# Designed miniproteins, single chains, continued (3): the designs that were tried, part 73

Each design is a single chain, and the fold is of that chain. pLDDT is the mean over its residues in the fold that is shown.

## One batch from the design tools (miniprotein)

Design m10700
Fold by ESMFold2-Fast:
Structure m10700 (fold): chain A 58 residues (1-58)
Amino acid sequence: SEKEKLFEEIRKLVDELQELGASPETLKRASEIVKKGIENNDFEKALKELRELLEQVK
């Protein structure tokens, strides 16, 4: 389903943040974004926020 695809993309972005050596604070923020996306059933917003976070780490 589309939601499963979005969740896989979220997982990949979190993995990339970890590989780039993001700080514990940044990883905690990423976790909060994912949790909020699940609670609100808004994976597209979670993806957008994670992409923005990833750009800040690069």
Scores: mean pLDDT 81

Design m10701
Fold by ESMFold2-Fast:
Structure m10701 (fold): chain A 65 residues (1-65)
Amino acid sequence: SLRDRFIEAFAELVEKRYGPEAAEKARELLSDPSATVEDIAKALGVSPETVQELLREAVERVEKE
């Protein structure tokens, strides 16, 4: 599904920058509809602005495919 592709695109970006454990945390949080940008930022140890940029990149990758 489009959502699954988006989650995988985001997780792949996170894995490249922060490693596979961070990517697994990102998958879990994105699969939780109650999770916020702030929750993801805290889990990855980055700013909310960095999470917003990663989300934008993941959307762009899915839209291009």
Scores: mean pLDDT 82

Design m10702
Fold by ESMFold2-Fast:
Structure m10702 (fold): chain A 68 residues (1-68)
Amino acid sequence: MASPYETLLAAADVALQLVREHPDLPEEEIQRLAEGLRETARREGLSPEQVAELERRVQELLELVRES
């Protein structure tokens, strides 16, 4: 089975796809998704390198909102 890290990366990738396919999603919903990913990463005790990779995806998610 996937590690918590792999599961979070997959969840982030799914969230990115969802936002790209549904550009009408409210900014607050996208921010809530980003916060959920960050909170779970902190709770699961990811390494600094794993957190950095997840944060890259979270920033990409938030940048999609900034472009709208």
Scores: mean pLDDT 77

Design m10703
Fold by ESMFold2-Fast:
Structure m10703 (fold): chain A 105 residues (1-105)
Amino acid sequence: NPYTEWLREKLEEAMSQPESSFEVEAEFVRQLDVEPSEEILEALRRSRERNPLGVASIEVETIDEALQAMVGLAELGASRVGVVSIERGGKRILIIEGFPEDVSF
């Protein structure tokens, strides 16, 4: 799937930098042939319920978990999905955030 391959490469590029970020439209993410696990979907639902702006977020350590989180956010109604790649305590962390249509950071 060319969408999944492109996004996987984009995530690998982001992880190669000390700090980086990028954003994709939920419509793009819906083209991926990745299915989120129920565990990731439940974590995203809980995150969304805790945020008064309806922003859902999750921290993950792998590209496969990041792809699942991005697809899960699109399924939960995010219009855009943001990715922030950082190093924290010697670990690479990916912060995946889903934004409703009227909310941005």
Scores: mean pLDDT 83

Design m10704
Fold by ESMFold2-Fast:
Structure m10704 (fold): chain A 60 residues (1-60)
Amino acid sequence: SEEERRRQLEAQYRLYQALAEGYRFLAEQMAKLDPELAEFFREKAEEYERRAEELRRQLA
């Protein structure tokens, strides 16, 4: 159903937001200790932020 599809997309959106926030946090923690690893986590955060934004547009 349309409602079931919407609930699945909302769950996916929340998951991607949580992953993006988690990677942002890890990037900040690693920034001075391991800049290369921090950059990797920043790229991952950006990837999930983009995926979340795509889902946000589908949900609108």
Scores: mean pLDDT 89

Design m10705
Fold by ESMFold2-Fast:
Parts: C-alpha cells; sequence; structure tokens
Structure m10705 (fold): chain A 68 residues (1-68)
C-alpha cells in the first residue's frame, strides 16, 4: 500500500539525514540528497502525482524536524 511504501521511504530518509548530519554536511546538501532519494523511490514505485506530493511534503517536514 502507499502508506507502507511511504513509511519505508521516510524511515530511510531519517537514517540518511542523521548520517549526513553526523558527517558534517550542510543543511542545504542534506536536503538536496534526501529529496533526490525520495523522488527516485517515488518513480520506482510508480506513485501518483498526489501521492508523490504527500510524500515530498512529509519528507520536508521530517528533515526540518531533524535539522532543527
Amino acid sequence: SFEEIKKDILETVERVVRLLKKQGLSDEQIRAVVRRIAEAWADYYGLSEEERKELMEEVDKLVDEILS
């Protein structure tokens, strides 16, 4: 289901953000990397435009929470 796919992607994004933050990448670099990852997975799973938009909004929210 979309909810399961979204959960798996968000868990991956969280791990990547935390790893890159520990390695000293800038907030801008981290955002760019994780957005590319999420977009690639959205394409792989054939998500609709509505589902992709929801996923990207939740990715941005998650990144903001970790980087604050």
Scores: mean pLDDT 86

Design m10706
Fold by ESMFold2-Fast:
Structure m10706 (fold): chain A 64 residues (1-64)
Amino acid sequence: SEVEEAEKLVEEAEKLALSTSDLAAIRKAIDRLREFAEKSKDPEAKKILEQAIEGLEQLLALIE
């Protein structure tokens, strides 16, 4: 389902953000989440992706 795919993408992005100091890699992960959110028609999947994007953007703002 789109929700399962969204949860997998979020898990991968969050694991990357916790394991790396490569800000460019984290930004690319956020971009992938945005692309999936734009293409998704499932409102629950969109919500999961949008919440993860917001959290990761806040994380980047703290690291800058």
Scores: mean pLDDT 80

Design m10707
Fold by ESMFold2-Fast:
Structure m10707 (fold): chain A 61 residues (1-61)
Amino acid sequence: MELSEREELLVAYAASLLLEGVPEEEVRKRLDALMEAAGMSEEQRRAVREEFDRVLARIRA
């Protein structure tokens, strides 16, 4: 599934930045900019943000 793979890659990229110590707000801003540049729908952007929130919670646990 092409779109699911792109969504996973964006989340993985965001997770890598968090692990490098980039602040959450900066990571979210970069993620939003990438999703806009990729022409993603609001539904797709929501899915990416929700998955990012889950990953963030796991990293901080």
Scores: mean pLDDT 79

Design m10708
Fold by ESMFold2-Fast:
Structure m10708 (fold): chain A 64 residues (1-64)
Amino acid sequence: MPPLSAEELRQKLEELAKKYGISLETIEKIGVRLVLGESERAIAEKYGVSVSFVSEIRRLIESQ
């Protein structure tokens, strides 16, 4: 698949926020920590979300 534009990535993150009932602000913080190389488990524990949810955010970022 071609990489997502910044606007398309934002839209997908907003859809994910609605699906899991998590704020977009929290998703953005998770994204920053993933870019900094923090582990999916550590991020999941810190924000009280599932590792699967963090992995979905990582996949969206890696699609760029």
Scores: mean pLDDT 76

Design m10709
Fold by ESMFold2-Fast:
Structure m10709 (fold): chain A 52 residues (1-52)
Amino acid sequence: SKKKEIRELVLRGVGEALRAIGDGIDAGKVEEAREKALKILEETEEKVKKIE
């Protein structure tokens, strides 16, 4: 089901973005972490759009 695939992609993308933020805070690179998280979310949105 497309709905299940979209749900799984969104949950994975959000999880990866949150992890990137956590890692960046630990490294003292908060601004770089924000940029990386946004790119992960944008990539996730692009994958979702390809599924519909």
Scores: mean pLDDT 83

Design m10710
Fold by ESMFold2-Fast:
Structure m10710 (fold): chain A 72 residues (1-72)
Amino acid sequence: SLEEAKQYEEKGRQAEKQGDYLTAGKYYDEAARIYKSLGKDGEAHRMLGEAGGAYLKAGDLKALLEAGGHFA
């Protein structure tokens, strides 16, 4: 349902706010899947973008943590 898609979107935002970018990406992916099943392609596309951004931040954070240890 639309309400379920919005709930996953909010869970994604909450996870991102907590720095859990991988979990945020997964929730955005689930929201995108539901929006797409409802024919809301614009919202689905936006959620896929948010998921991609979250996954990128998760990857960059790992690389940044590995690089940061080298300067201590």
Scores: mean pLDDT 77

Design m10711
Fold by ESMFold2-Fast:
Structure m10711 (fold): chain A 91 residues (1-91)
Amino acid sequence: SVTEEQIQQAVQVVEQVRELLPSASDEFLENVAVAYLLDPKQVLKDLELLSSGKISEKTLRTKVDVLVGVLAIKEAVFKDDTVRSAVKAAL
């Protein structure tokens, strides 16, 4: 099960991505939250690379989409009402 601390960290990551990518859709920001919960180390590394200009927005989108890759993974994570509500409130 996802912990409250992990949910709060995912929300903070969503807020950071929104600041870095103001054009990002709510759908993409939800995918970022799910990606973080699946592999926080990889997502944090990719965000550092994005903020330093080492990767493009397109590269980040592709990496997030690959990690979340099937709708069933996102739906499984968002069955937790606490996770879903916290992520949507951060959008």
Scores: mean pLDDT 84

Design m10712
Fold by ESMFold2-Fast:
Structure m10712 (fold): chain A 57 residues (1-57)
Amino acid sequence: SEANKRALEILREAEEKAEKEKDKEVQRKLVLRAVAEALRIIGDAIQEEIDRRRAEE
């Protein structure tokens, strides 16, 4: 799905930035922010699919 693709892109970009970052706290914050954003996108997409299926019953 488009949401899965977008979430994976965010995680991949964060991984690349984290690999170049030498400050462990900055690296950790980058990863945590990316994970939170990815989970938000996936959660929204799951809710939309649930709503769609209920509307089609």
Scores: mean pLDDT 81

Design m10713
Fold by ESMFold2-Fast:
Structure m10713 (fold): chain A 58 residues (1-58)
Amino acid sequence: SKEKERQIAILEARLLVLESEIYFLESLKPRNPEEAEREIKRLKEEIEEIKKKLEELK
């Protein structure tokens, strides 16, 4: 359906944003390495959640 196509596009765009955020965090020498690692873990968990939603929309 057209609604599924819109949801897929939104989720794919969100994946690109999250991957860019991880790249940015990994490219810096963090002031607090443990805090940066926790944020990266959170972002990766969000990516996995989005991937599951994308699979459900197939």
Scores: mean pLDDT 81

Design m10714
Fold by ESMFold2-Fast:
Structure m10714 (fold): chain A 60 residues (1-60)
Amino acid sequence: SKEEKLKEIYKKALEEMKRVNQEIDALRAAGVPDSEIQAFERKKRVEIMKKMLEELEKIR
């Protein structure tokens, strides 16, 4: 069903966000400037969102 596909798409996006958060924690621990971390987070969030939207389009 579309509902099951939606749940799978959101679950995948959440799993990717968890990985990004882990990378952010590692960058912060390594002393990377907050501005660089923010740019990295923004880029990764856009990539995850785009991927999610592409998968959502396939189930319409």
Scores: mean pLDDT 85

Design m10715
Fold by ESMFold2-Fast:
Structure m10715 (fold): chain A 68 residues (1-68)
Amino acid sequence: SFEDAKKYLKELEKEDPRIKVTEVGDDKIVIETTWSVEKQIALALRLMGDFPDVEVKVEGNKIIVTKK
């Protein structure tokens, strides 16, 4: 679920100081990172695979996760 995705991302933020997770309203999460493009794409693919009720977009250094 979107809530499970949010929990996962908040835990990831605690493990890696290069990740900043920001909640925008109650249906969107923005992830800002200094990771490589390849690593950002890998995370986006994992999120779409593990959390089918979310939409994931990669925009520059940001990954945007939206509740369907």
Scores: mean pLDDT 79

Design m10716
Fold by ESMFold2-Fast:
Structure m10716 (fold): chain A 73 residues (1-73)
Amino acid sequence: MSANGDGTIDFDEFVEAVENLLGRKLSEAAKKELKKLFEEADTDGDGTVSPEAAEKFIRERFREIHEIARKHT
């Protein structure tokens, strides 16, 4: 686990948060589709988002995230 001293969330940490919310691990194909959504949320293009932005994004796009996980079981 990478320590993040400034409180930002990278893609690996974002995947971990999604897996915890869904109660299951994601396949490589699901992670690939989730990365596209993460990149859309990452308006700065720096590969990180704030914890608040990550939580809001997961909540607002929960159905899309769940569908990605279901599609690539």
Scores: mean pLDDT 74

Design m10717
Fold by ESMFold2-Fast:
Structure m10717 (fold): chain A 60 residues (1-60)
Amino acid sequence: DLEKEIKKGIEELLKKYGIDVSAEELINDPKLRKEALEKLREKGLDEAILEKIEQLIDSL
């Protein structure tokens, strides 16, 4: 299931950067999504990677 694999990938990436948020929460809460992306930016992720993550969340 591609959707399930994308959700797992996002959650694993967030956990690697110390962000404990589920993919379901990011899909359902635009404010939480913005906060998570901002934390990833603060931790040094490139804008191109952040844009790709946002696109993947939007596809779910």
Scores: mean pLDDT 80

Design m10718
Fold by ESMFold2-Fast:
Structure m10718 (fold): chain A 116 residues (1-116)
Amino acid sequence: VEFDVYINLGNVYKLLGNYDKAIENYQKALEIAKELNDKLGQLKVYYNLGNVYKLQGNYDKAIEYYQKALEIAKELNDKYSQAHIYNNIGNVYKLQGNYDKAIEYYQKALEIKKEL
């Protein structure tokens, strides 16, 4: 119950451009998901944290959180989430000017999407 409220607050603060408050609320949601061993909740939070850090221009943190989300998506055999996460990691590398890595991750996303 509290988990969904913190996620929704994080989403609203993100839309308002208040990234620090978005991160704070997502971190509260993450604490709850970890306590409950809710892997789907953790995946959702890590993905949203990656998105917020990307919007802030903190690309290293964005990649870190996307990789955490990716690990859980692989454990859950969630091909849809895996494809989306790979695509977003590619977007971060593109924003960094690392085009070789961007291509690599876009190709990983495409490969999974062809299986869907």
Scores: mean pLDDT 90

Design m10719
Fold by ESMFold2-Fast:
Structure m10719 (fold): chain A 65 residues (1-65)
Amino acid sequence: VDEKIDEAYELLKKYGFKEGEYDPSKPPIVIENAEKLTPEQIAQKIKAHTGKPVIPAKEDIEVVE
């Protein structure tokens, strides 16, 4: 699962997203069934939740089965 998150982060960087701070006042980004998702799908879900071209820290992501 962590490996897929790392690959998703690399895809976000490839799309021109930069590492930055996610708004800590917002709830964690929940990725359901991450083990069944491709890195591309995980990157897309992260992008949808942030609403900004930033790569959140791993602690801001909650992975759920």
Scores: mean pLDDT 68

Design m10720
Fold by ESMFold2-Fast:
Structure m10720 (fold): chain A 58 residues (1-58)
Amino acid sequence: PTREELLAAIGDVLAALGDLIDAELAKKKGDPEAEERLEEARKRFEEALARLRELLAQ
């Protein structure tokens, strides 16, 4: 993989982590839609990590 591809994948992981943290905070505040947001954010985070792992394995 190129440096650019690796940096993009790392950026995606960090962005997804930010979304996950925001969703967890929303859940603690009692937002009724927070559970759906949390599930969605976890899915994005796992996907971003899987992509980064694939790039590192190549």
Scores: mean pLDDT 82

Design m10721
Fold by ESMFold2-Fast:
Structure m10721 (fold): chain A 68 residues (1-68)
Amino acid sequence: SEAELDEALVRWARRKVALEDAIVAATGRPPTGAETAAIDAAVLEEMRAEGVPEEVLEAVAAVEALGR
């Protein structure tokens, strides 16, 4: 549903920011494009492992790809 997608997008965004901030804290520099892509893939995998439905994960990935 729309509400499930909205919840997943919020979760996705928060987790990505946390992982990007961790790279800045560890390296003293902004994440590279490769690091951002790896974070995107890792967050989707975390959400899949935690039981987020594949149709919701696909919708999140599609929305994020449109923003790139």
Scores: mean pLDDT 81

Design m10722
Fold by ESMFold2-Fast:
Structure m10722 (fold): chain A 79 residues (1-79)
Amino acid sequence: SREQLLLDIRGQAMEAGVRAYEEALRQGKSEEEAMRIAAEVAAEEARRLALEAGFSEEEAEKLAEEVREIVLTEPEPRP
């Protein structure tokens, strides 16, 4: 279903964000800067995956913005 596809895209985007966050911290960046980098990486991944899955540019941008906000607000543990 499209709903299941959205959950999969969000999951993959969040994984990319976590990897970017860990990499930034390893490079000596502050937690604040690492969070910003993670948010942008996750947002870009979500947008790309949504477009590849056939969502419109508007829907992809909306999903990217939602993912960026989730990362910046310290996402809760994955269910």
Scores: mean pLDDT 82

Design m10723
Fold by ESMFold2-Fast:
Structure m10723 (fold): chain A 69 residues (1-69)
Amino acid sequence: MEEELRKAIEEKDLKTIIRLAGEKVREETGKGATEEDILEYIRKKLEELGYSEEEKEKILKEIEERMKK
């Protein structure tokens, strides 16, 4: 799961990133995953992987827009 999320981030597969992050947040909280919780989880993983501030912001913006559809 963690490796799958890293792979999805590297490939910029937004749908898979959202799905995997949402599943992990739901598992850890025992509640529904909010958009904000999912974005915070992804942000933390991007920081762990050493993405630049600019790249991180771009990816998070695209994910947020995708989730609002």
Scores: mean pLDDT 77

Design m10724
Fold by ESMFold2-Fast:
Structure m10724 (fold): chain A 73 residues (1-73)
Amino acid sequence: GSVSPEELLAAAERLAAELAAAGVTEITRDQLRAMLGRVNPVIAEDPELFEHALILVQLLLRERGRTLRVLPD
């Protein structure tokens, strides 16, 4: 299905908030996909939407004074 930019941003904001609260600085792509899948499975299963969500999460974490390193699976 189609995902709106608003839905994509909302999913990224929720994931960024969860990662920041947990103090996560490094995460694998598989772990991040699993977390994202609990918020929005359509974004998690679509490779292009997943990559856009990763960019947004990293930007949102930077706004919180955090950094995130995404490791390969």
Scores: mean pLDDT 83

Design m10725
Fold by ESMFold2-Fast:
Structure m10725 (fold): chain A 79 residues (1-79)
Amino acid sequence: SILSPLEFKILKLLAENPEGLTASEIAKRLGKSQSTVSKTLNRMERAGLVERIEGGRYVLTEKGKELLERALKEEEELK
C-alpha cells in the first residue's frame, strides 16, 4: 500500500471533517501521541496530501482525496 496505516487513518478522518482538524484533535481521535501525528502530518504536507490552513488546521488536498479514494477501493477489493 502507498499509505501507512496511520496516514490512511488521518486521510479518512480529514475526509469526515472537511473544515479541518489540528494535530492535537487528530491525535486525540486516533489515540496517538501529538508528536507522532505532527511528524506524520509534516510528511503528508510535503507529499501534497494535506494542507495547513488558518488556526493550525489540516485539510485534504485534491491529491489527498484521490489517494484516499484509491486506498478505499483497494481495501474494499480485499474484503
Scores: mean pLDDT 84

Design m10726
Fold by ESMFold2-Fast:
Structure m10726 (fold): chain A 91 residues (1-91)
Amino acid sequence: EAEELAREAVELGREALEIAMEALKNAPKELVPQAIGAALRGIGAITSGELALRLVKEGRTGEQALNLAREGVEDGRVAIEAAREVLEKAG
């Protein structure tokens, strides 16, 4: 479960970053901070997921790895939602 969730967190974070970067290309000045925020949160999800994967590989499959993976998934989902909202508003 921890490894699966950690991998999901990395994938969600990468998707959020890709969408946020796309939004930034055509974002009006008012939406640039929101696009940057979504990108940074996506990077956070990637970081948490990768750290959780490292803990799993080191045989640390306990609560710490699972909690990091769950937090990464949540951050990734929120980041994707925020990035998509900016992309939609950017037109």
Scores: mean pLDDT 83

Design m10727
Fold by ESMFold2-Fast:
Structure m10727 (fold): chain A 99 residues (1-99)
Amino acid sequence: ELAEAAEEEARRAEELAEAGDSRGAAEEAAEAAAYAARAAEEAENREEAEAAAEAAERAARAATEAAKKGEGEDAALAAGAAAGAIGAAFLARLQAEKL
């Protein structure tokens, strides 16, 4: 359920980034990263941890795109969200390797 929440927020981040809403994309990407981190922590098998990593990786790409298209504070927020999502993805991949 947490992995599904992460995937849904990552999808929203992708849509908002494509639409040029850098602040909205940053906010949804940060939510996706938070859900992905929790999903990875609670993962009982490799498949669950990999799903969390994939959601965080999608959020990172969406936030990175939003940072490139945004200006000023919105671009900075999206860059911060991208860094957070990259971290979440990394940790989820490490968890998958242990399962």
Scores: mean pLDDT 87

Design m10728
Fold by ESMFold2-Fast:
Structure m10728 (fold): chain A 82 residues (1-82)
Amino acid sequence: LEEDLKSEDPDVRAKAYIELGKKLIKEGKYEEAIEYYDKAIELSTDDKIRAEALGNKALAYEKLGKYDEAIEYAEKANKLLE
């Protein structure tokens, strides 16, 4: 994970940010997890990686009780895979 965060490959770094976000979700740190998912979305141009980050961001908003935002980001994730 630490090695992946230092990778020259932005997609490897984006996946590492998604992994950190997932760890933060397990710790109940939903807002901090969203920040890492945002970093992954900004860093990667790969639609599959961006969709994974958007889907996890939607889950984090759902955990925060922000259902409108959760639906919005879930729809954005689905559109990238179509």
Scores: mean pLDDT 86

Design m10729
Fold by ESMFold2-Fast:
Structure m10729 (fold): chain A 56 residues (1-56)
Amino acid sequence: SMLSEEEARELKERALEAVREGRLEEAQNIGTLLAATGHLELAEEVGKAVKEYLAK
């Protein structure tokens, strides 16, 4: 993967902020990038946050 663990964690935080602000497309794009670069656990956290937002 071209993303370091630190970079991946920063992207996760940006995605979670996007979810809190209702920017779901941005959050999903970041989640896809995390999954594509091998950061599956972080991608799962983003996906869970999007799912929980939509369930409200």
Scores: mean pLDDT 86

Design m10730
Fold by ESMFold2-Fast:
Structure m10730 (fold): chain A 64 residues (1-64)
Amino acid sequence: SMKLEKVKELLKTKPDILSKEEAVEILKEAGFDPEEARKVLDKITSAETLSKGQVLLAAYILSS
């Protein structure tokens, strides 16, 4: 999907570990709803930080 490709592009310039707030902002910039993005990220991890792979997983779930 175009939104998933945008997430991949945005992640290229980011560190391997992100804050959950940064992840929500990346997903929002890619065109996902920030409230739904936060809910999905919260299901993936209870931690305040997460990996690029977890952000991509969230984007995939949001694209389903």
Scores: mean pLDDT 86

Design m10731
Fold by ESMFold2-Fast:
Structure m10731 (fold): chain A 70 residues (1-70)
Amino acid sequence: MSKRELVLRAVGLILRAIGVLIDPNATEEQKELAEEVIRLAKEALKAIDAGDLERAEKLLEEAERKAEEI
């Protein structure tokens, strides 16, 4: 996966998670999962900036797994 594709995945996950956080009907559990998704996606962006694309991909895979539980 290219650096550009990893960045777009991370940004997309953050935007989706923010949607959950601003939803007044979202449960506390869904909001906690959304916060974890944002945390993992931000860590992935840091890994991309450091040139560690393998770490970034693994962090995004974990974020995507947590997003599926929302």
Scores: mean pLDDT 85

Design m10732
Fold by ESMFold2-Fast:
Structure m10732 (fold): chain A 75 residues (1-75)
Amino acid sequence: SIAEYVRQAAQTIAAIREALRGLPPDVAERFAAERRKLVGGIADAYLREDASGLAEYVAQLERLRDEAEALVAAL
């Protein structure tokens, strides 16, 4: 459901924010910029009631989370 994708997005955004605290400032800013773009896409998809678009943006947000967490683990 749209509500479930929004909840999943919120949890993933929180995880990304936490990972960014462990990254160098320049790297953290690049991830933060990409996160802002994806959040904008999620907001637009939500307003259009586009469940498929929400699913794709949530998947991209989860990939961004995994990349940020992997980079923190490598430090």
Scores: mean pLDDT 88

Design m10733
Fold by ESMFold2-Fast:
Structure m10733 (fold): chain A 71 residues (1-71)
Amino acid sequence: GREEAMEEAERLFNGISRGLKLLEEHFPDLDPRIGLSAAMRVGAIEADSERPLSDEERLELVEREVERLLA
């Protein structure tokens, strides 16, 4: 019920937070709005995954999403 929904929300927020940290480290001059959009997208992909993403998988998804948003 509500508790499972809260766990889903927590996983999503944690995914977004991890994505934002990678964006700060690898794309320090990126527009924060673009960064947030990329982190939200990657966080949603991770939340839909049956397993946590590796750091390498997460970084690859972040890089691809940034490239898509800047195109």
Scores: mean pLDDT 80

Design m10734
Fold by ESMFold2-Fast:
Structure m10734 (fold): chain A 78 residues (1-78)
Amino acid sequence: MDEEIKRAEYFEEAAKELEAEGDTLGAAQAYYAAGVSYKKAGKEYAEKAIEMFKKAAELGKGNLKKRAEKEIEELKKE
């Protein structure tokens, strides 16, 4: 749990830096990784996971965007 939270925070910070630099695809990948790590941390972090997946879907393309959108739908159903 604690390790997943630290991993998620690391990817979230990296994603923000990549987004600021204009690396849209890199940012999308990092936001997706952050979302997965927050999801693994448990339901308490579901809102943060949804936030990260929304960013990944906005910035991502193709399969990455579709996977992020699916994760958002699944988390919102609960």
Scores: mean pLDDT 84

Design m10735
Fold by ESMFold2-Fast:
Structure m10735 (fold): chain A 76 residues (1-76)
Amino acid sequence: MEEERREELRERLREARRELEEIMSVTPELEEHRRARELLEEAERHLEEGDLEKAERALEEAEKIIEEIKQKLANP
């Protein structure tokens, strides 16, 4: 269902934003911060537009960048 999938993506977007916020509170500004933020904004725009496929793609890329930042924080 379109509504169910949109809600799922919205939950993932909220979670990714929270993780990025936490990272940004403890690290210097990285280029990856800006890119992840831009991708999360892009994902939200696509969600509002109803383009779930593009929203999911942008969100996946943002999540990947967030994971990479977390990896760097674990082993600086």
Scores: mean pLDDT 80

Design m10736
Fold by ESMFold2-Fast:
Structure m10736 (fold): chain A 55 residues (1-55)
Amino acid sequence: SKEVEEAKKKLEEALELFEKGEIEKANELLDSLDPEAALEALRELAKNEKGKRKP
């Protein structure tokens, strides 16, 4: 859904920010997420990361 797709982008961006040590910005993105959409996005991102891994 649209909300899940938007949550995926924000979750990916938040993860990048966490890795860079930009904790404040990452938390702001997470705070703006709908919890239901965020949970669905996390599950889909986990599946996509497996697909993007080296064979």
Scores: mean pLDDT 73

Design m10737
Fold by ESMFold2-Fast:
Formats: sequence, structure tokens, C-alpha cells
Structure m10737 (fold): chain A 57 residues (1-57)
Amino acid sequence: SKQLEAETLAAIAILHAYIHGKHELAEELAKLLNENANDESKLDELIKKFEEALKEL
């Protein structure tokens, strides 16, 4: 499901941000997941944001 995909990408992105010492980014990504994961209309945008964060790391 897209929700599972978003949650998985978020977990990977948060972990990578934390490992690279980017704690504020990790907190921002966790907040995005918590605020948006229950809204199916936002899942595609959420997935894109986590993919973009991973490319930044």
C-alpha cells in the first residue's frame, strides 16, 4: 500500500538523517509523517518528500 511505502521511506530517511547528524531534518521528517500519513490524498506528496530527503543525504 502507499501508506506502507510512505512509512517505510520515512523510516529510512529519518534513520539516515540521524546517522549523518542531521537531527533537525530527522524531526521534520517524523513530523511530516505523523501529520499527513492518515490522509490518503497526501501520500503521493509525502512519498516524494521522503525520496527528495534521501537524495539530499
Scores: mean pLDDT 81

Design m10738
Fold by ESMFold2-Fast:
Structure m10738 (fold): chain A 86 residues (1-86)
Amino acid sequence: SAEDQKLLDEALRHMGEAERALGAGDLEGAIAHLEKALEALKKLSNPPQEAIRHVEQAIEALRAGDAEGARRHLQQAAQAIEKWRK
């Protein structure tokens, strides 16, 4: 639906902003963007559960100060969305 497309675009935009924040060493900014991405993903008509789990794990990694772990989970979330989107 058009609503799902907007939610997906919003989630992907926030995931990209989180990656940029991580590149700048802004862990709190990255968390804020990932929380917004998570909200958008959960509002989808058929939520991508694997991607949601990876975004949640990225947030947990950032809260623990593990930026590298967060980057890996964010990459896995992006791959899960691509697989779900096909």
Scores: mean pLDDT 90

